# Designs tried in a protein design run: designed miniproteins, single chains. Part 101

Each design is a single chain, and the fold is of that chain. pLDDT is the mean over its residues in the fold that is shown.

## One batch from the design tools (miniprotein)

Design m3503
Fold by ESMFold2-Fast:
Structure m3503 (fold): chain A 83 residues (1-83)
Amino acid sequence: MEELEKRAQELIDEAIKLGEEVSKYHPLAKKAVEYAKQRTLEALANAIGLFGLAARMSTDPEVQEKLERAARLLLEAANLLSQ
């Protein structure tokens, strides 16, 4: 139980870090980081959607990859927390 919770928080922290690196270029990424920092399943779902949308709007492959990875990490964290 505690091990899954800790892993979920680590994934959220990694996603926040990736989102913050690109937040100055994407307002949706900044908003996604704000939701992710709330660390609730509902807020994580909102953050996943915003990171995914930001990735689709990005034309820079490196920025797109970071946004897609942030969304994926939060999806994994939400899955662990919903166990």
Scores: mean pLDDT 84

Design m3504
Fold by ESMFold2-Fast:
Structure m3504 (fold): chain A 80 residues (1-80)
Amino acid sequence: LEEKAQELFARAAEAAAAGDLDRAGALALLAYAYLAEARGDPEAAELFRRAAEVAARRGADDPEALALAREGMERVAANE
């Protein structure tokens, strides 16, 4: 979870450096969702839902981020 968050933050930084702020925002939000999940933060479910919504927008256009967000939502919902 933490390792995936670091990877996503790195990709967000690359997108921002390239001027793709919409994609950078989606990736950063997904990274925060992974960090929240790693900490057992109940906010993780909401963050994954919002990440999925942003990633589905044409501005972000990142099907991998959308898939990861959906997986995160299912994983958090199944966790007791």
Scores: mean pLDDT 74

Design m3505
Fold by ESMFold2-Fast:
Structure m3505 (fold): chain A 88 residues (1-88)
Amino acid sequence: SFVERLESMPEWTRRMLAIALLEDKGLDPDLYREFLSLGASPVDIVQLLTGEVSDRVIQKVSQNPQLRQLVQQHLPQTYQQIQQRLAE
């Protein structure tokens, strides 16, 4: 699975991938730190940035209003997928 592949990567590689995805999308790299401060792991951040979100990430976003707001603001396509899965 995508999550298993991310978990098998070194921590450094997961961090660099998340930052590279933010830069590629034209987003502020400081968002990486903001996502971490709201309880998202580097693996969670990569999932949010690619749109390949696991049930674990959907649950984290649904349970944290600040994280949900950040996803809604910067990743509207991923946010819409999460809303559809939560039947909202």
Scores: mean pLDDT 83

Design m3506
Fold by ESMFold2-Fast:
Structure m3506 (fold): chain A 63 residues (1-63)
Amino acid sequence: MKERLKQQAENDLKLAEKYEKEGKFEISADYYRSAATAYRLAGDDELAQKAEEKFKEMEEKSK
């Protein structure tokens, strides 16, 4: 169960990084938020916090 959530978070993180590089900050923010949620559900608070910080960064850039 937790391993599946971590894989989902890693996939979302990869998509977030891809869209960040493309300058699509709104889409990137959505994927970073999804990754943060999946990491928290998996019990990985450190990775969740990093993804949350990236989410906030992308939100700032999308404004």
Scores: mean pLDDT 83

Design m3507
Fold by ESMFold2-Fast:
Structure m3507 (fold): chain A 64 residues (1-64)
Amino acid sequence: SPDDELIDKMLEEFRRRLKGASRAERIELMREYARKASETLSQDKLDEFLLRLGQVYEEVLREE
């Protein structure tokens, strides 16, 4: 679906931006993408996105 494609694109962009970011910038990126998703996705898709956003954040932190 269009929402699923948007979720995948946003999560990949988020992952790329996290790898170049300071700790403070990473917190702001989490807030930015959560806000962006809240404005663009349906409630069901928002819940899925937020879960996956947290997973990407944890994965990037573990790789460091």
Scores: mean pLDDT 84

Design m3508
Fold by ESMFold2-Fast:
Structure m3508 (fold): chain A 98 residues (1-98)
Amino acid sequence: DLAERLVELLESRYALTEEERERIRAVVEELLNDPRSRPLLLAYVEALERAAREGLSPVEVARLVAEALGRVAVEQGLASEEEVQRDIDELVARLEAR
């Protein structure tokens, strides 16, 4: 179950409430109903699994996840490489500024 894999990965780094776990499962199930969203979800889980194995910092995790999702979005024609790079840069800047 991809939803359970994601919940386990997030719980390894964050204390999740029961409401947050149920929301994550609901979002995953919704995404799995759309064939275009399935590759994005797989890329997200794989990026998180890699981040956990490599012991990455929260900023490094966010960048890795955003890059993985952005690549799939560009491949599907949902975003340009320029838009993805701007979104990643903004996300990282916000996380570093805290």
Scores: mean pLDDT 75

Design m3509
Fold by ESMFold2-Fast:
Structure m3509 (fold): chain A 72 residues (1-72)
Amino acid sequence: GPLDAVAAVLVKGLSQGADALTPEEVARMAGVSLEQARRALEHLAKAQKAWDAGNFTEAAKHIREAAAVLRA
């Protein structure tokens, strides 16, 4: 379902890095535009940077923003 697709993108982006996903792959998986896919990947990159810095609140914010873009 749509939540499974969003979860798959989030898990892959966070575990392998946002650079492991192309905007085209994200757009296809989540059923969103290329522009939405790029914005989601930007949020995942920011989430990973925040997580690596120990800022888990900021990381969670960016994960939520990525999920919101992928659901729209």
Scores: mean pLDDT 81

Design m3510
Fold by ESMFold2-Fast:
Structure m3510 (fold): chain A 67 residues (1-67)
Amino acid sequence: MLSPEEAAAVLYEAIGMTDLKKGDYEGAAESFEKAAELYAPVDPQRAAHLRELGEKARKLFEKKKEE
């Protein structure tokens, strides 16, 4: 079974993916960043991937706001 922290990370990852599909880049970035924090001590490779997704979502939000 996943630890409570990993279970929370899975939930935030799922929320981030849903927000990204809806075009809510700010929500997606926040959720991916939170999931990455929770994964970092247990799955650093997954945490790194989620940080990259969060950064990409943040950049999409910033570009949309500044255009």
Scores: mean pLDDT 80

Design m3511
Fold by ESMFold2-Fast:
Order: sequence, then C-alpha cells, then structure tokens
Structure m3511 (fold): chain A 87 residues (1-87)
Amino acid sequence: SSSTERLQHLDELFEKADEETKKKLFELAEKAEEKLPELRERLKSLPREEAEEKLREIMELVEEAYLYILEKKDFKKAEELFKKALE
C-alpha cells in the first residue's frame, strides 16, 4: 500500500539522517504532540466518515512535514505543516 511505502521511505531517511536533523525532528514532533488532546476532542465531535477523512489529511500533512525535515532540512516548512495538520 502507499501508506506502507511512505513509512518505509521515512524509516530509511531517518536511519540516514544526522544527529542534528533527528534532534530537530523529535523537537518538532514533541511540540505537535502537545496539541493532540485538543485535536482528538474535535475529531470525536465529527461523523465517522468526516473524522476518517480528516485523520487521513492529518496523516498526509505529518508525512510531508517529516519529509521536509529529513530530505530538505526545511524546518520552518515542517512547522507550518504540523500547524496546518493540528487545525
């Protein structure tokens, strides 16, 4: 599946990443995780189909953010994508 292929690609990029890039990834991910409880409460209020679509959109934005960190080292763009995912 495309999801499995994306996860494998991200895993390979993470293994090849330098320590500074890994540190920045964890920093941005931890900052994003602080907003997860609010997001979960919003998702609970949505019909199942809308919640599933929203979750898919969130996952795509998060995957794109990880790619900007790991491939492009564009940390500012990654922060913007995490913020958009958590809206």
Scores: mean pLDDT 78

Design m3512
Fold by ESMFold2-Fast:
Structure m3512 (fold): chain A 74 residues (1-74)
Amino acid sequence: GAMEEERLLLGLKALQLAIKEAEKIGKVVKSEFRVEGETAIGVAYTDKGKAAIVTITGDEVKVEIMSEEEARKF
C-alpha cells in the first residue's frame, strides 16, 4: 500500500545519502538500509575501514562517519 511505498522510499533515500557520504571517503564495498517505524537508517561501508550512517526521522537528517567496527555494532 501507499504507506509501505513511502517507507521503502524513505529507506532508499537514507541509503542513497549514506552512499553519497561514503563515496567522499573511499569506494563503497557494502551498503544496507532498514526502516523502523518513522526512522530510516542507511549504512554504507568503504574500502578505507570507515562507514557512513544516515538516520532520517521526520524532518531530521543525521549523518555520522565512524569506523567499520563501530558501524557493525549499530
Scores: mean pLDDT 84

Design m3513
Fold by ESMFold2-Fast:
Structure m3513 (fold): chain A 80 residues (1-80)
Amino acid sequence: TIVDLPDNSVVTVTADTGYRIKGPILSVALLPGSHAVLIEDANKNLNLLRFPTLEAAERYHRLLEEHLGSEEDVVIPPVS
């Protein structure tokens, strides 16, 4: 299931749930100790995406960095 990411939210990406982020993404940062990625969206909202493992957080951080500044919406798929 893909859900629209709420503004200024803390969410968990799971095997069942991914999120759609309205583009563009302005910045992304990996927080290894939290297994999380912090995202700044086009409206300057800060959103925290938590993952079940550090490896998942690292993979999604790389995916989001590749889409940095893209004008299209970014889909964060459920964790494989």
Scores: mean pLDDT 80

Design m3514
Fold by ESMFold2-Fast:
Formats: C-alpha cells, sequence, structure tokens
Structure m3514 (fold): chain A 84 residues (1-84)
C-alpha cells in the first residue's frame, strides 16, 4: 500500500539517521516503533520531528536525512488517515 511504502522509507531513513548521529538514536528508535505499531502517531510524529531538527543542527548530511525522514513520515501519516 501507499502507507506501507512511505512507512518503509521513513523507517530506513530514521535508522540511517540514528546510525550517523547516535545522539538522536532514542528519538529515531521511537519513530520506528510508532511506524511498526501504527499507534500513537502523534507521539511518533513528535519524536521524528525532534530527530530531524537535531539532525539539521548536527550537520548538512544528517539534516538532509532528517528532512527526508520527516517528509516520508508525514506522507505515511496522510496515507494512513486516508485509508482508515
Amino acid sequence: SEAAAHAERARALLRELGARAPAVRPLTDEGVRHLASGQDVSAGGRAVGEAGFLGRAIGPETGAIGSQAMSSFSRYEGARVRSA
């Protein structure tokens, strides 16, 4: 599904961000958990947003990954709501 494709991309990007910036790993792990469960999307979105913001503060490469993760998570949320 469209939601599953966006979730998979967001998950991959969050894992990459956590690998490159271990300081944000608890936030990226939180986002991955929410993508897997489909529960508490608001809390997951907050965690992903914070990880992306901190990624931008760390450097341009981590910022780019964070921005892509936030975008993919937003697309997942939208597709999930349209399907529910």
Scores: mean pLDDT 78

Design m3515
Fold by ESMFold2-Fast:
Structure m3515 (fold): chain A 78 residues (1-78)
Amino acid sequence: MDEVVERVAIHELTKAGLSEEEARRVLERVPAEEIGPLLREAYEALQKGDWERVREIAERLGISVETAIRLARAYAEV
């Protein structure tokens, strides 16, 4: 992964409430380019009340459902 892209992703994730270690773990599971699309999908699922989809995305990112909701909202509100 490009170090600049990794740093930007870590910064955005930590600004949304992840620790740096949690942000790094997300990047180990999912390429930085896929994080945005997944968070947008999580936000759309959250708006529809599709909690099962939110759980699936949280599991794919390796984070809790609560953290996934917080990230999705932070991402969409920017």
Scores: mean pLDDT 76

Design m3516
Fold by ESMFold2-Fast:
Structure m3516 (fold): chain A 79 residues (1-79)
Amino acid sequence: DPGLEEAARVLAEELGLSVEEALEILRDFKKAFGDAFFRNLDSPRFREMLRDYIEKKSGKEVSEETVERIAEILRRHLA
């Protein structure tokens, strides 16, 4: 998934994670949402849940701006 790979690179750089670790976090989150994942990118609740999930899995704080950048990357890769 090119969108997840680009988002994982951004997340890895911001949090000091490996790209593989960041990609695993994002893939696990996408799997939990299934088909609804891409339809909820504009939802404040979705972004909040994404932020919480990243923080729990990485043990690091992530800014709201970084979560917004991830959501925008994913949106750009929608067909």
Scores: mean pLDDT 80

Design m3517
Fold by ESMFold2-Fast:
Structure m3517 (fold): chain A 101 residues (1-101)
Amino acid sequence: AEVPAEVREEWARLAAEYGSVPAEFERFVEEDPELAERIEELERRLLELRAAGTPEEEIEELFLEGLRRIARETPDPEHREVIERLVELLERMRALRRRAE
């Protein structure tokens, strides 16, 4: 394996701790049209910035900031909690990727 054992172990811990979060987020996006629209607007903006030559590191930061804003503006506390946990997962995955490289 190319990835260090300690990085693989941290990845396994993330999968165990946050394994349901991506699926729960996808379900909430399917069930909440307003949330779906906000996510689509964020994704479209990031696609435009990427096409304009914005660095991937900046795109990732803007995506995380956009998700945090959507969470803050979300009136449903269950939806908010899942979005916040998704942000935590993505931040920890990003840190783990940086550590592996």
Scores: mean pLDDT 79

Design m3518
Fold by ESMFold2-Fast:
Structure m3518 (fold): chain A 87 residues (1-87)
Amino acid sequence: SAEEAEFLAKVQEIDELALKVREKALAGDVKAAEEALKELEAKVAELVAFLAASSNPALRALRPALEAQLQGEIELARKLIEEAKKK
């Protein structure tokens, strides 16, 4: 379905941004990692809003658990950046 395809596309964008944060943080590029984290936070908010507004009850039902999981990923990304800042 169109909504399922859009959901998968948004998840893919989030995965790519999460990888970018990790790559930049590991390279010691704190500025680029922080910029990628800001984009990640925006895309997570967009996905949460998409799920909340979905006409598909199954997608709406996923929102609370997925929001919690993605907030955990954002917290981990923040910790990686803070660790990179120490060196």
Scores: mean pLDDT 87

Design m3519
Fold by ESMFold2-Fast:
Structure m3519 (fold): chain A 83 residues (1-83)
Amino acid sequence: ERKERDEELAREIGRELLERMVENWIKYVKDLKKKVDEEGKPLSESEKRNLIIAKSMLEAVLKQRPTKEIEEALKLIDELLSK
């Protein structure tokens, strides 16, 4: 019945969902980098917007939980956006 207990459980569930979302964004960035490198096609406007959203989300998560995988994904985003 205590709200504090429910909030703690919600935070734990939210953390697991956030970790899955971060993994999905990292995978998206890596897949997009591979596509650009293999096909030589420039990024579409939609792909650039998705990279900007991914960068914002990953930077926010990095401030709370620094990981090498997020840092590497952010470097890939910067490389893709600099083309």
Scores: mean pLDDT 75

Design m3520
Fold by ESMFold2-Fast:
Structure m3520 (fold): chain A 72 residues (1-72)
Amino acid sequence: SLEEALRKAAELDKRVLEEMKKKAEEMRAAGASDEEILKKLGEMMLKGVREIAELFPPELKEEVLKALEEYE
């Protein structure tokens, strides 16, 4: 259901944000630049959005994936 998809999406979003925070801290500790960190976080965010899209009905999933394709 859409409601179940939204609940799972919220849980996945929280997980992705925590992973991004951890990755940013690890990269800063390793001496990465802000630009390198932002690039990596952007890649992780796009991957997370694609995974969230898979939780939705085909019609909504296609809309999200097309939006990502236009962004890239």
Scores: mean pLDDT 77

Design m3521
Fold by ESMFold2-Fast:
Structure m3521 (fold): chain A 81 residues (1-81)
Amino acid sequence: MSEEEIRKAWGEAYNKLTPEQKAEVERLEREAVRAYLDGNKEEFIKKLNELYDLLINSTDDPEIQKALKERKERTIKKLKE
């Protein structure tokens, strides 16, 4: 799956979120960035997992779920080596 397809899937999942879920995504993104800046790789990975899981669980579209799972796996793999 291409980066363009993954970005589209992220946008489609995000746009279907409630205002409360969108606020949670923004909070998790801020917490992930903070962990990264603090050099806490384990916390950064944890927050990324939570962020992706929120988006995956918020959608009933199997194609969007697949795209987000693939992006999650690639992102975490790159961070682990």
Scores: mean pLDDT 78

Design m3522
Fold by ESMFold2-Fast:
Structure m3522 (fold): chain A 85 residues (1-85)
Amino acid sequence: SKRAALEQVITTGRLAVESVKTREEALKAARGMITLLGKVDPELAQKAEEMFERIEPTLKKLNDEDAKKLLEEFLREVEELMRAS
């Protein structure tokens, strides 16, 4: 189902962000997840992209650990948006 596909994409993205060591790897994982979301739900992907663009300037100023924490929070918000639809 579309819901199951979205849940799988978000779960995979979260695990990827959690498993990497650097801010740059975590950013790539998050961007990759948004791209995959766009193949299943373009509207959800657009909302996720807008949220990502708002936090990206802050992410660029954070160390690896703090950037990963902010990205994990971002991924939780994307999951909540999916569940609200």
Scores: mean pLDDT 86

Design m3523
Fold by ESMFold2-Fast:
Structure m3523 (fold): chain A 90 residues (1-90)
Amino acid sequence: MDMQRAYEMAEQLAKEYGIDLQKLLEYVDLVAKIKAGEDVKEEALALRRELTREVIELLIKRGELVLDPEELEKLMAEIEAEFEAVAKKL
């Protein structure tokens, strides 16, 4: 388990998207617990949905999001892939 790399990726995502670093670190810790066999999958998925929503709200506020439904779905998939990349580093 490479927790240091996962934390570094979390810090980079928080900086890039302007989201709460503490919440992102909490998500990383929940993913590590799931990989260790703890039953916290629902908590991890709930927090991941909150983080995805925060990123989308930030991009809308910054005027970077077109608000086209197709582009929104694509962006959500890309954000989900970034969270999965953090999980994979654990």
Scores: mean pLDDT 71

Design m3524
Fold by ESMFold2-Fast:
Structure m3524 (fold): chain A 78 residues (1-78)
Amino acid sequence: LDELIERAREVIEKLKELKKKSTDPNIQKRLNMLIAGLETLLEELRATTDPEQKAILASRLNRFIEEAEKFIEEVKKK
């Protein structure tokens, strides 16, 4: 879990750096959505004490991280 949280934080930082470098409004909008989604999931995960709910949120966070990492790679190739 701690590794997943750390990975999410690293991905958020990468998204914020891309946001500073990008001038494309469509890319900016997608970056904002990904950042907001990751930050919301991290907050929910920290607030949750139920092990079953933590597992569900961790699974969602992992999928969101993968989506964000794919988008970062796509933007870097352009």
Scores: mean pLDDT 81

Design m3525
Fold by ESMFold2-Fast:
Order: sequence, then C-alpha cells, then structure tokens
Structure m3525 (fold): chain A 92 residues (1-92)
Amino acid sequence: LELVEKAIEAAAEGKGEEAHKLAQEAAKDPKKAEMLKAALAAALEVGKKKEKEILELEKKDKEKAEEKEKEVAEEMVEAAKKKARELAEELE
C-alpha cells in the first residue's frame, strides 16, 4: 500500500520519473499492480465528472478555472488513495 500511495503522490506532483519507478516497484507484486490500476481508474472517473464544470468556469473566469483544476487534482489523488486502500483490504 505505501508504495502505491507514494506512486500516486509522485504522479500528482508531476514527478513522472519518480512515479514510474515507484509504479514499477509496486508492479512486482500482482496485488499492488491491481491496486494501482484501480486507483488510476478512480482518479480518471473524478476528473471526467468535473471536466464540464472546469470548462464552464474557463468561459467566465480563467483564474477560478485554474483554482478548480487544483481542487479536482486533489480530489483525484484522494479518490485514488481511497480505492487503493479498499482494494488492499480485499486482497489480504
């Protein structure tokens, strides 16, 4: 779980190289690889839901749209971590 959470955090911070290394280390364990896949899917679902809201904000106020994008990025990270933790409990 700790490696999966670190990979999610590194990806959110834009540290692609670190995120990739952590993901490869986690992927050595099939259970951790499954957690990473589920976490990514959960993050993408949150992003897709909020896409329309960000687009409408961009039309009215670019600064508020940027602020909302940061909020959505945080929500995506939280959703990813939550899903990874739920799956870790199931894969005991």
Scores: mean pLDDT 75

Design m3526
Fold by ESMFold2-Fast:
Structure m3526 (fold): chain A 59 residues (1-59)
Amino acid sequence: SAAERAEAYRERAVAAARAGDAETAQKWGSMGAALAPTSELAREVGEAAGRALREAGLQ
C-alpha cells in the first residue's frame, strides 16, 4: 500500500542518516512524505528523517 511504501522510505531515510549519508536520507525522507496517503503520515516520515539527521550531526 502507499502507507507501507511511505514507511519503507522512512526506514531507509533513517538508516541512511545513521550511516552518515545526509543526501540519501533527505531524498528518501522526502519521497516517503510525498507517497504518504495522509498529511499526518507525511509529517511523521519527515520528522523521523529530520530527527535521525540531527542525532547523526548532519542537520
Scores: mean pLDDT 82

Design m3527
Fold by ESMFold2-Fast:
Structure m3527 (fold): chain A 87 residues (1-87)
Amino acid sequence: MAAVDELLRQMQRAILRRDIQYAAMIDNNTPEDVVVETLEAQLKEIQSLGDQAIAAAREQGMDELAEKLEQIKKYEVERVEQRKKEY
């Protein structure tokens, strides 16, 4: 049985750390190429964690939660893509 709440906590922690890392990269004038590569890695990580959480929710019959997680995943993916558009 999948631990959906643990996957959700992991996803939330990854998102918060991602935002802190992004702010630090901007503050330190990190080279554009390094920023883009980091954002691409963050995008893949969020997609992976999101897919795992959605799959776990569906496996437990939590279809409404799975739909909400799909919306959250899309939102967080769009945030990273918007940041990439600045480069």
Scores: mean pLDDT 82

Design m3528
Fold by ESMFold2-Fast:
Structure m3528 (fold): chain A 72 residues (1-72)
Amino acid sequence: MTEEEKERARKLLPELLKEVEPELPKLTPLEKEALEAMVKGLEALINEDFETAKELLEKYKELLKKIEEQEA
């Protein structure tokens, strides 16, 4: 990821979150937590914090598994 791409992502991420924010109340608590983990993971990747990004990716996978288990 180039420095220019990181700057664009840093600007776009808050805008995307602002647009999605009104729809967040429609999500289940687990879906909201999964979305937050994804967003924070992407933010960590943009900042080259790969350790935090890996941790958040694992948390996201665990939340997805819990969502699937509740649907079953």
Scores: mean pLDDT 72

Design m3529
Fold by ESMFold2-Fast:
Structure m3529 (fold): chain A 83 residues (1-83)
Amino acid sequence: SIGEKLFKALEEGNVEEAIKYAEEGKDQPQEIVDAMERAVEKLGAPESVREEVEKARQAINNPDYLLKEVKEAAELFAEWKAS
């Protein structure tokens, strides 16, 4: 599923793949946000990453704003994984 592909990209710290799958799944915003929340939980991401994912959840009814928040969360997630 698109959510599984997004989860794997986040797990690998691959921002470009994460953004690609988020854009492919933009008509399924619930699956996108669920995948990001699952990645935060399973990988033990810090509170800063969790807060950005929560902003994506809050933007779920606004597709353009949701995609922006997802991109920011994916970048922050990859920065954490690289540190």
Scores: mean pLDDT 79

Design m3530
Fold by ESMFold2-Fast:
Structure m3530 (fold): chain A 73 residues (1-73)
Amino acid sequence: SSLREKGEKMRKGGREAVELAKQGDIEGALKALKEAGMTPKKPPQSAEEAQLYGEVAEGMGLIMIGVAKVIES
């Protein structure tokens, strides 16, 4: 898949992980992260950690989308 497609999946999965973590669904957040292509070596031990991982994934996805717009246009 293109860098843009990977970035969009990671951005979406990261956002979904943040929303699930805010609801206290740590397992759902971890599943969303894995589907986004991010498998942490240490699973989140709290909703706050799961939210942080989701925010990182969303940010990385946005960076990948931005890079793709520059180099894949």
Scores: mean pLDDT 83

Design m3531
Fold by ESMFold2-Fast:
Structure m3531 (fold): chain A 67 residues (1-67)
Amino acid sequence: DLLEKIKKYENVSRQEIVDKLKKDIEKTNQALISLANYLRENPEIRDKLPLTVDNYFRLTLYFYENA
């Protein structure tokens, strides 16, 4: 469950996430593509998880580390 997997990032600040993503821009771009594809295939995620800026960064970090 993707929602359970991103809970591990709830104590990670937005700035810490941004700093991690900046280390590899190409990998971050691939993570954003993976996230966009996942949301397209699983639109119900938007109903279960509010796409706040913080949650969007957490989802991006998840795909960055796991894609």
Scores: mean pLDDT 77

Design m3532
Fold by ESMFold2-Fast:
Structure m3532 (fold): chain A 82 residues (1-82)
Amino acid sequence: SLEAEADAQLDRTLEAIRNGDVDAAAKHFAELAKTLEELAKTDPSAYIRLVAAVLLVVGTAIEAGLSEEDLKRIMDAYRKAV
């Protein structure tokens, strides 16, 4: 299901952030954004999940000590995907 795919993509994004793998985090976050945009076509509540995912990604990046530049790269990948 798209929900299970989104959950797996979020988990991979957060794991990549915790490991300092900015390229993997950007890739998985972009994949998550596309999955949630697709889900939103039939379930508009997917936009709430997307907002929650953005907040969790930002919070996890801050906790992991990622630079502002690295966080910007991850967020740019999300912005280009939606």
Scores: mean pLDDT 86

Design m3533
Fold by ESMFold2-Fast:
Structure m3533 (fold): chain A 61 residues (1-61)
Amino acid sequence: MEELFEEMVKRREEEIDRLYAQATPEEKAKADELIKKYGITNERDRKILYASLARDARGRA
């Protein structure tokens, strides 16, 4: 049963990585500013920010 959660986590990480790869340099720069401003040192939180910005841009087709 834990394998199902592990698979969901891996799939979410892959989706985050894909969104991060699709993020423009401008979106990444904005994420970097937020990371510095809020002192985010956790790599996972950094990736989530990049992915969130990329997802927002993709949603505004």
Scores: mean pLDDT 70

Design m3534
Fold by ESMFold2-Fast:
Structure m3534 (fold): chain A 84 residues (1-84)
Amino acid sequence: SRAVEEEVLRLIEEERRRIAARLESSPNKETLLQTIKEVIELNKDDPLLAAAQERYGLDDLELAAFMVLASEGRRELIEAALAG
């Protein structure tokens, strides 16, 4: 459903902004960014993450936001967005 896709994209943007704000206030920003990239690489074989990256062209912070949402029990909502 288009409405479900729009909701998921909005949630990704909200969480991306939260992550970006935390990084900007951190003295360890470079280390945290490297950790985010490593976590994404470790999860590159997750079919849901791969599908979202291909469909929406997500950057590292948007992928991090997506992973947070999936871990918080929003995986079914994300799957529904990608299926429609």
Scores: mean pLDDT 78

Design m3535
Fold by ESMFold2-Fast:
Structure m3535 (fold): chain A 66 residues (1-66)
Amino acid sequence: SREERAARLAAAQKEAIAIIEEALAAGKSPEEARELALEHLRKRYPDVPEDLLEAIVDGALAHVEM
């Protein structure tokens, strides 16, 4: 359903935020953090389009910088 899809995408965003925060805390660059989050989401959400995964990761990066 649309509601289940929204919940799944929200979960993916929370996972991306956690990965980015951990990578930055470990001294990795924002570019490295972005790639780590994208790689993780590609493996866990193979049915989600690449454009949407990139949007989720970019949103997570913006959230961490706020």
Scores: mean pLDDT 83

Design m3536
Fold by ESMFold2-Fast:
Structure m3536 (fold): chain A 90 residues (1-90)
Amino acid sequence: DVIGLLKEALEYSKETIEAVKKGDILKAIGLTIRTIGLIYEAELKNPNLSEKEKEAMKLIIKANQYALKGDIEEAEKLLKEAEKLIKELE
């Protein structure tokens, strides 16, 4: 279930942003590792990923990277775009 894994990755990414806002960088890193694990699981279990699924995965990863750099505005923008693509996959 690619869409389920992507939705779970979105929720962990939102928690990453909140952890960064609170200054809990170790928690933010741990949540990012969990998010990457979910994306990797989606790739391994689904040999026929669509371009929209791949783009959503890339946006989620970039959002986490920007959040860890402290660029919360860009992180939130990238997550909104990923969420839009995931809704189009339903």
Scores: mean pLDDT 87

Design m3537
Fold by ESMFold2-Fast:
Structure m3537 (fold): chain A 98 residues (1-98)
Amino acid sequence: DIDRGVAMVSLSVTRQSLDVAIAALQAGDADKAIETLTDTYEHLKFLGEKYPEIPQIAEAAQKVQQAIAAVQAGDLDAGIALAQQAKELLQRGIDELS
């Protein structure tokens, strides 16, 4: 039994955390971006275990992990693009629950 309302709110809040990370990357604050992306990744891992029926959560977690790796390598533009892809995946998960 999926609590769709709780799942949708959780995905929306996580998507908003990605906006914070993107803003940090746009400002050139790689340390803040890595902190925010790492917290977002841990939250997505928890949500993926709780809602295994929403495949977009695991896909978004993979994109966030790739974004962390890109930022650690000094590629902030790639980090932004990957974080935006994670946001799109979470939005698709929300849309499919509605």
Scores: mean pLDDT 87

Design m3538
Fold by ESMFold2-Fast:
Structure m3538 (fold): chain A 70 residues (1-70)
Amino acid sequence: GQRRYASLYSAAAINKVGSDTSLALSQQLLAQAQTDADRQLADQFLEDSRLNAEASAQNLAEAQKLAAQL
């Protein structure tokens, strides 16, 4: 129903904010990187951004499927 659509859409929005935040942190850390450890930390935030983007896309796709059935 519409309640589940709103929930999935909200989850997608939250995951998108998480993705954007992790990407910004990764870019900031990489710009300031002095050691291999710093670069590895930046890579970890980049991976977190990718996972959040994937979760956002999945939740949005489920919301769109539900909307198409209404």
Scores: mean pLDDT 84

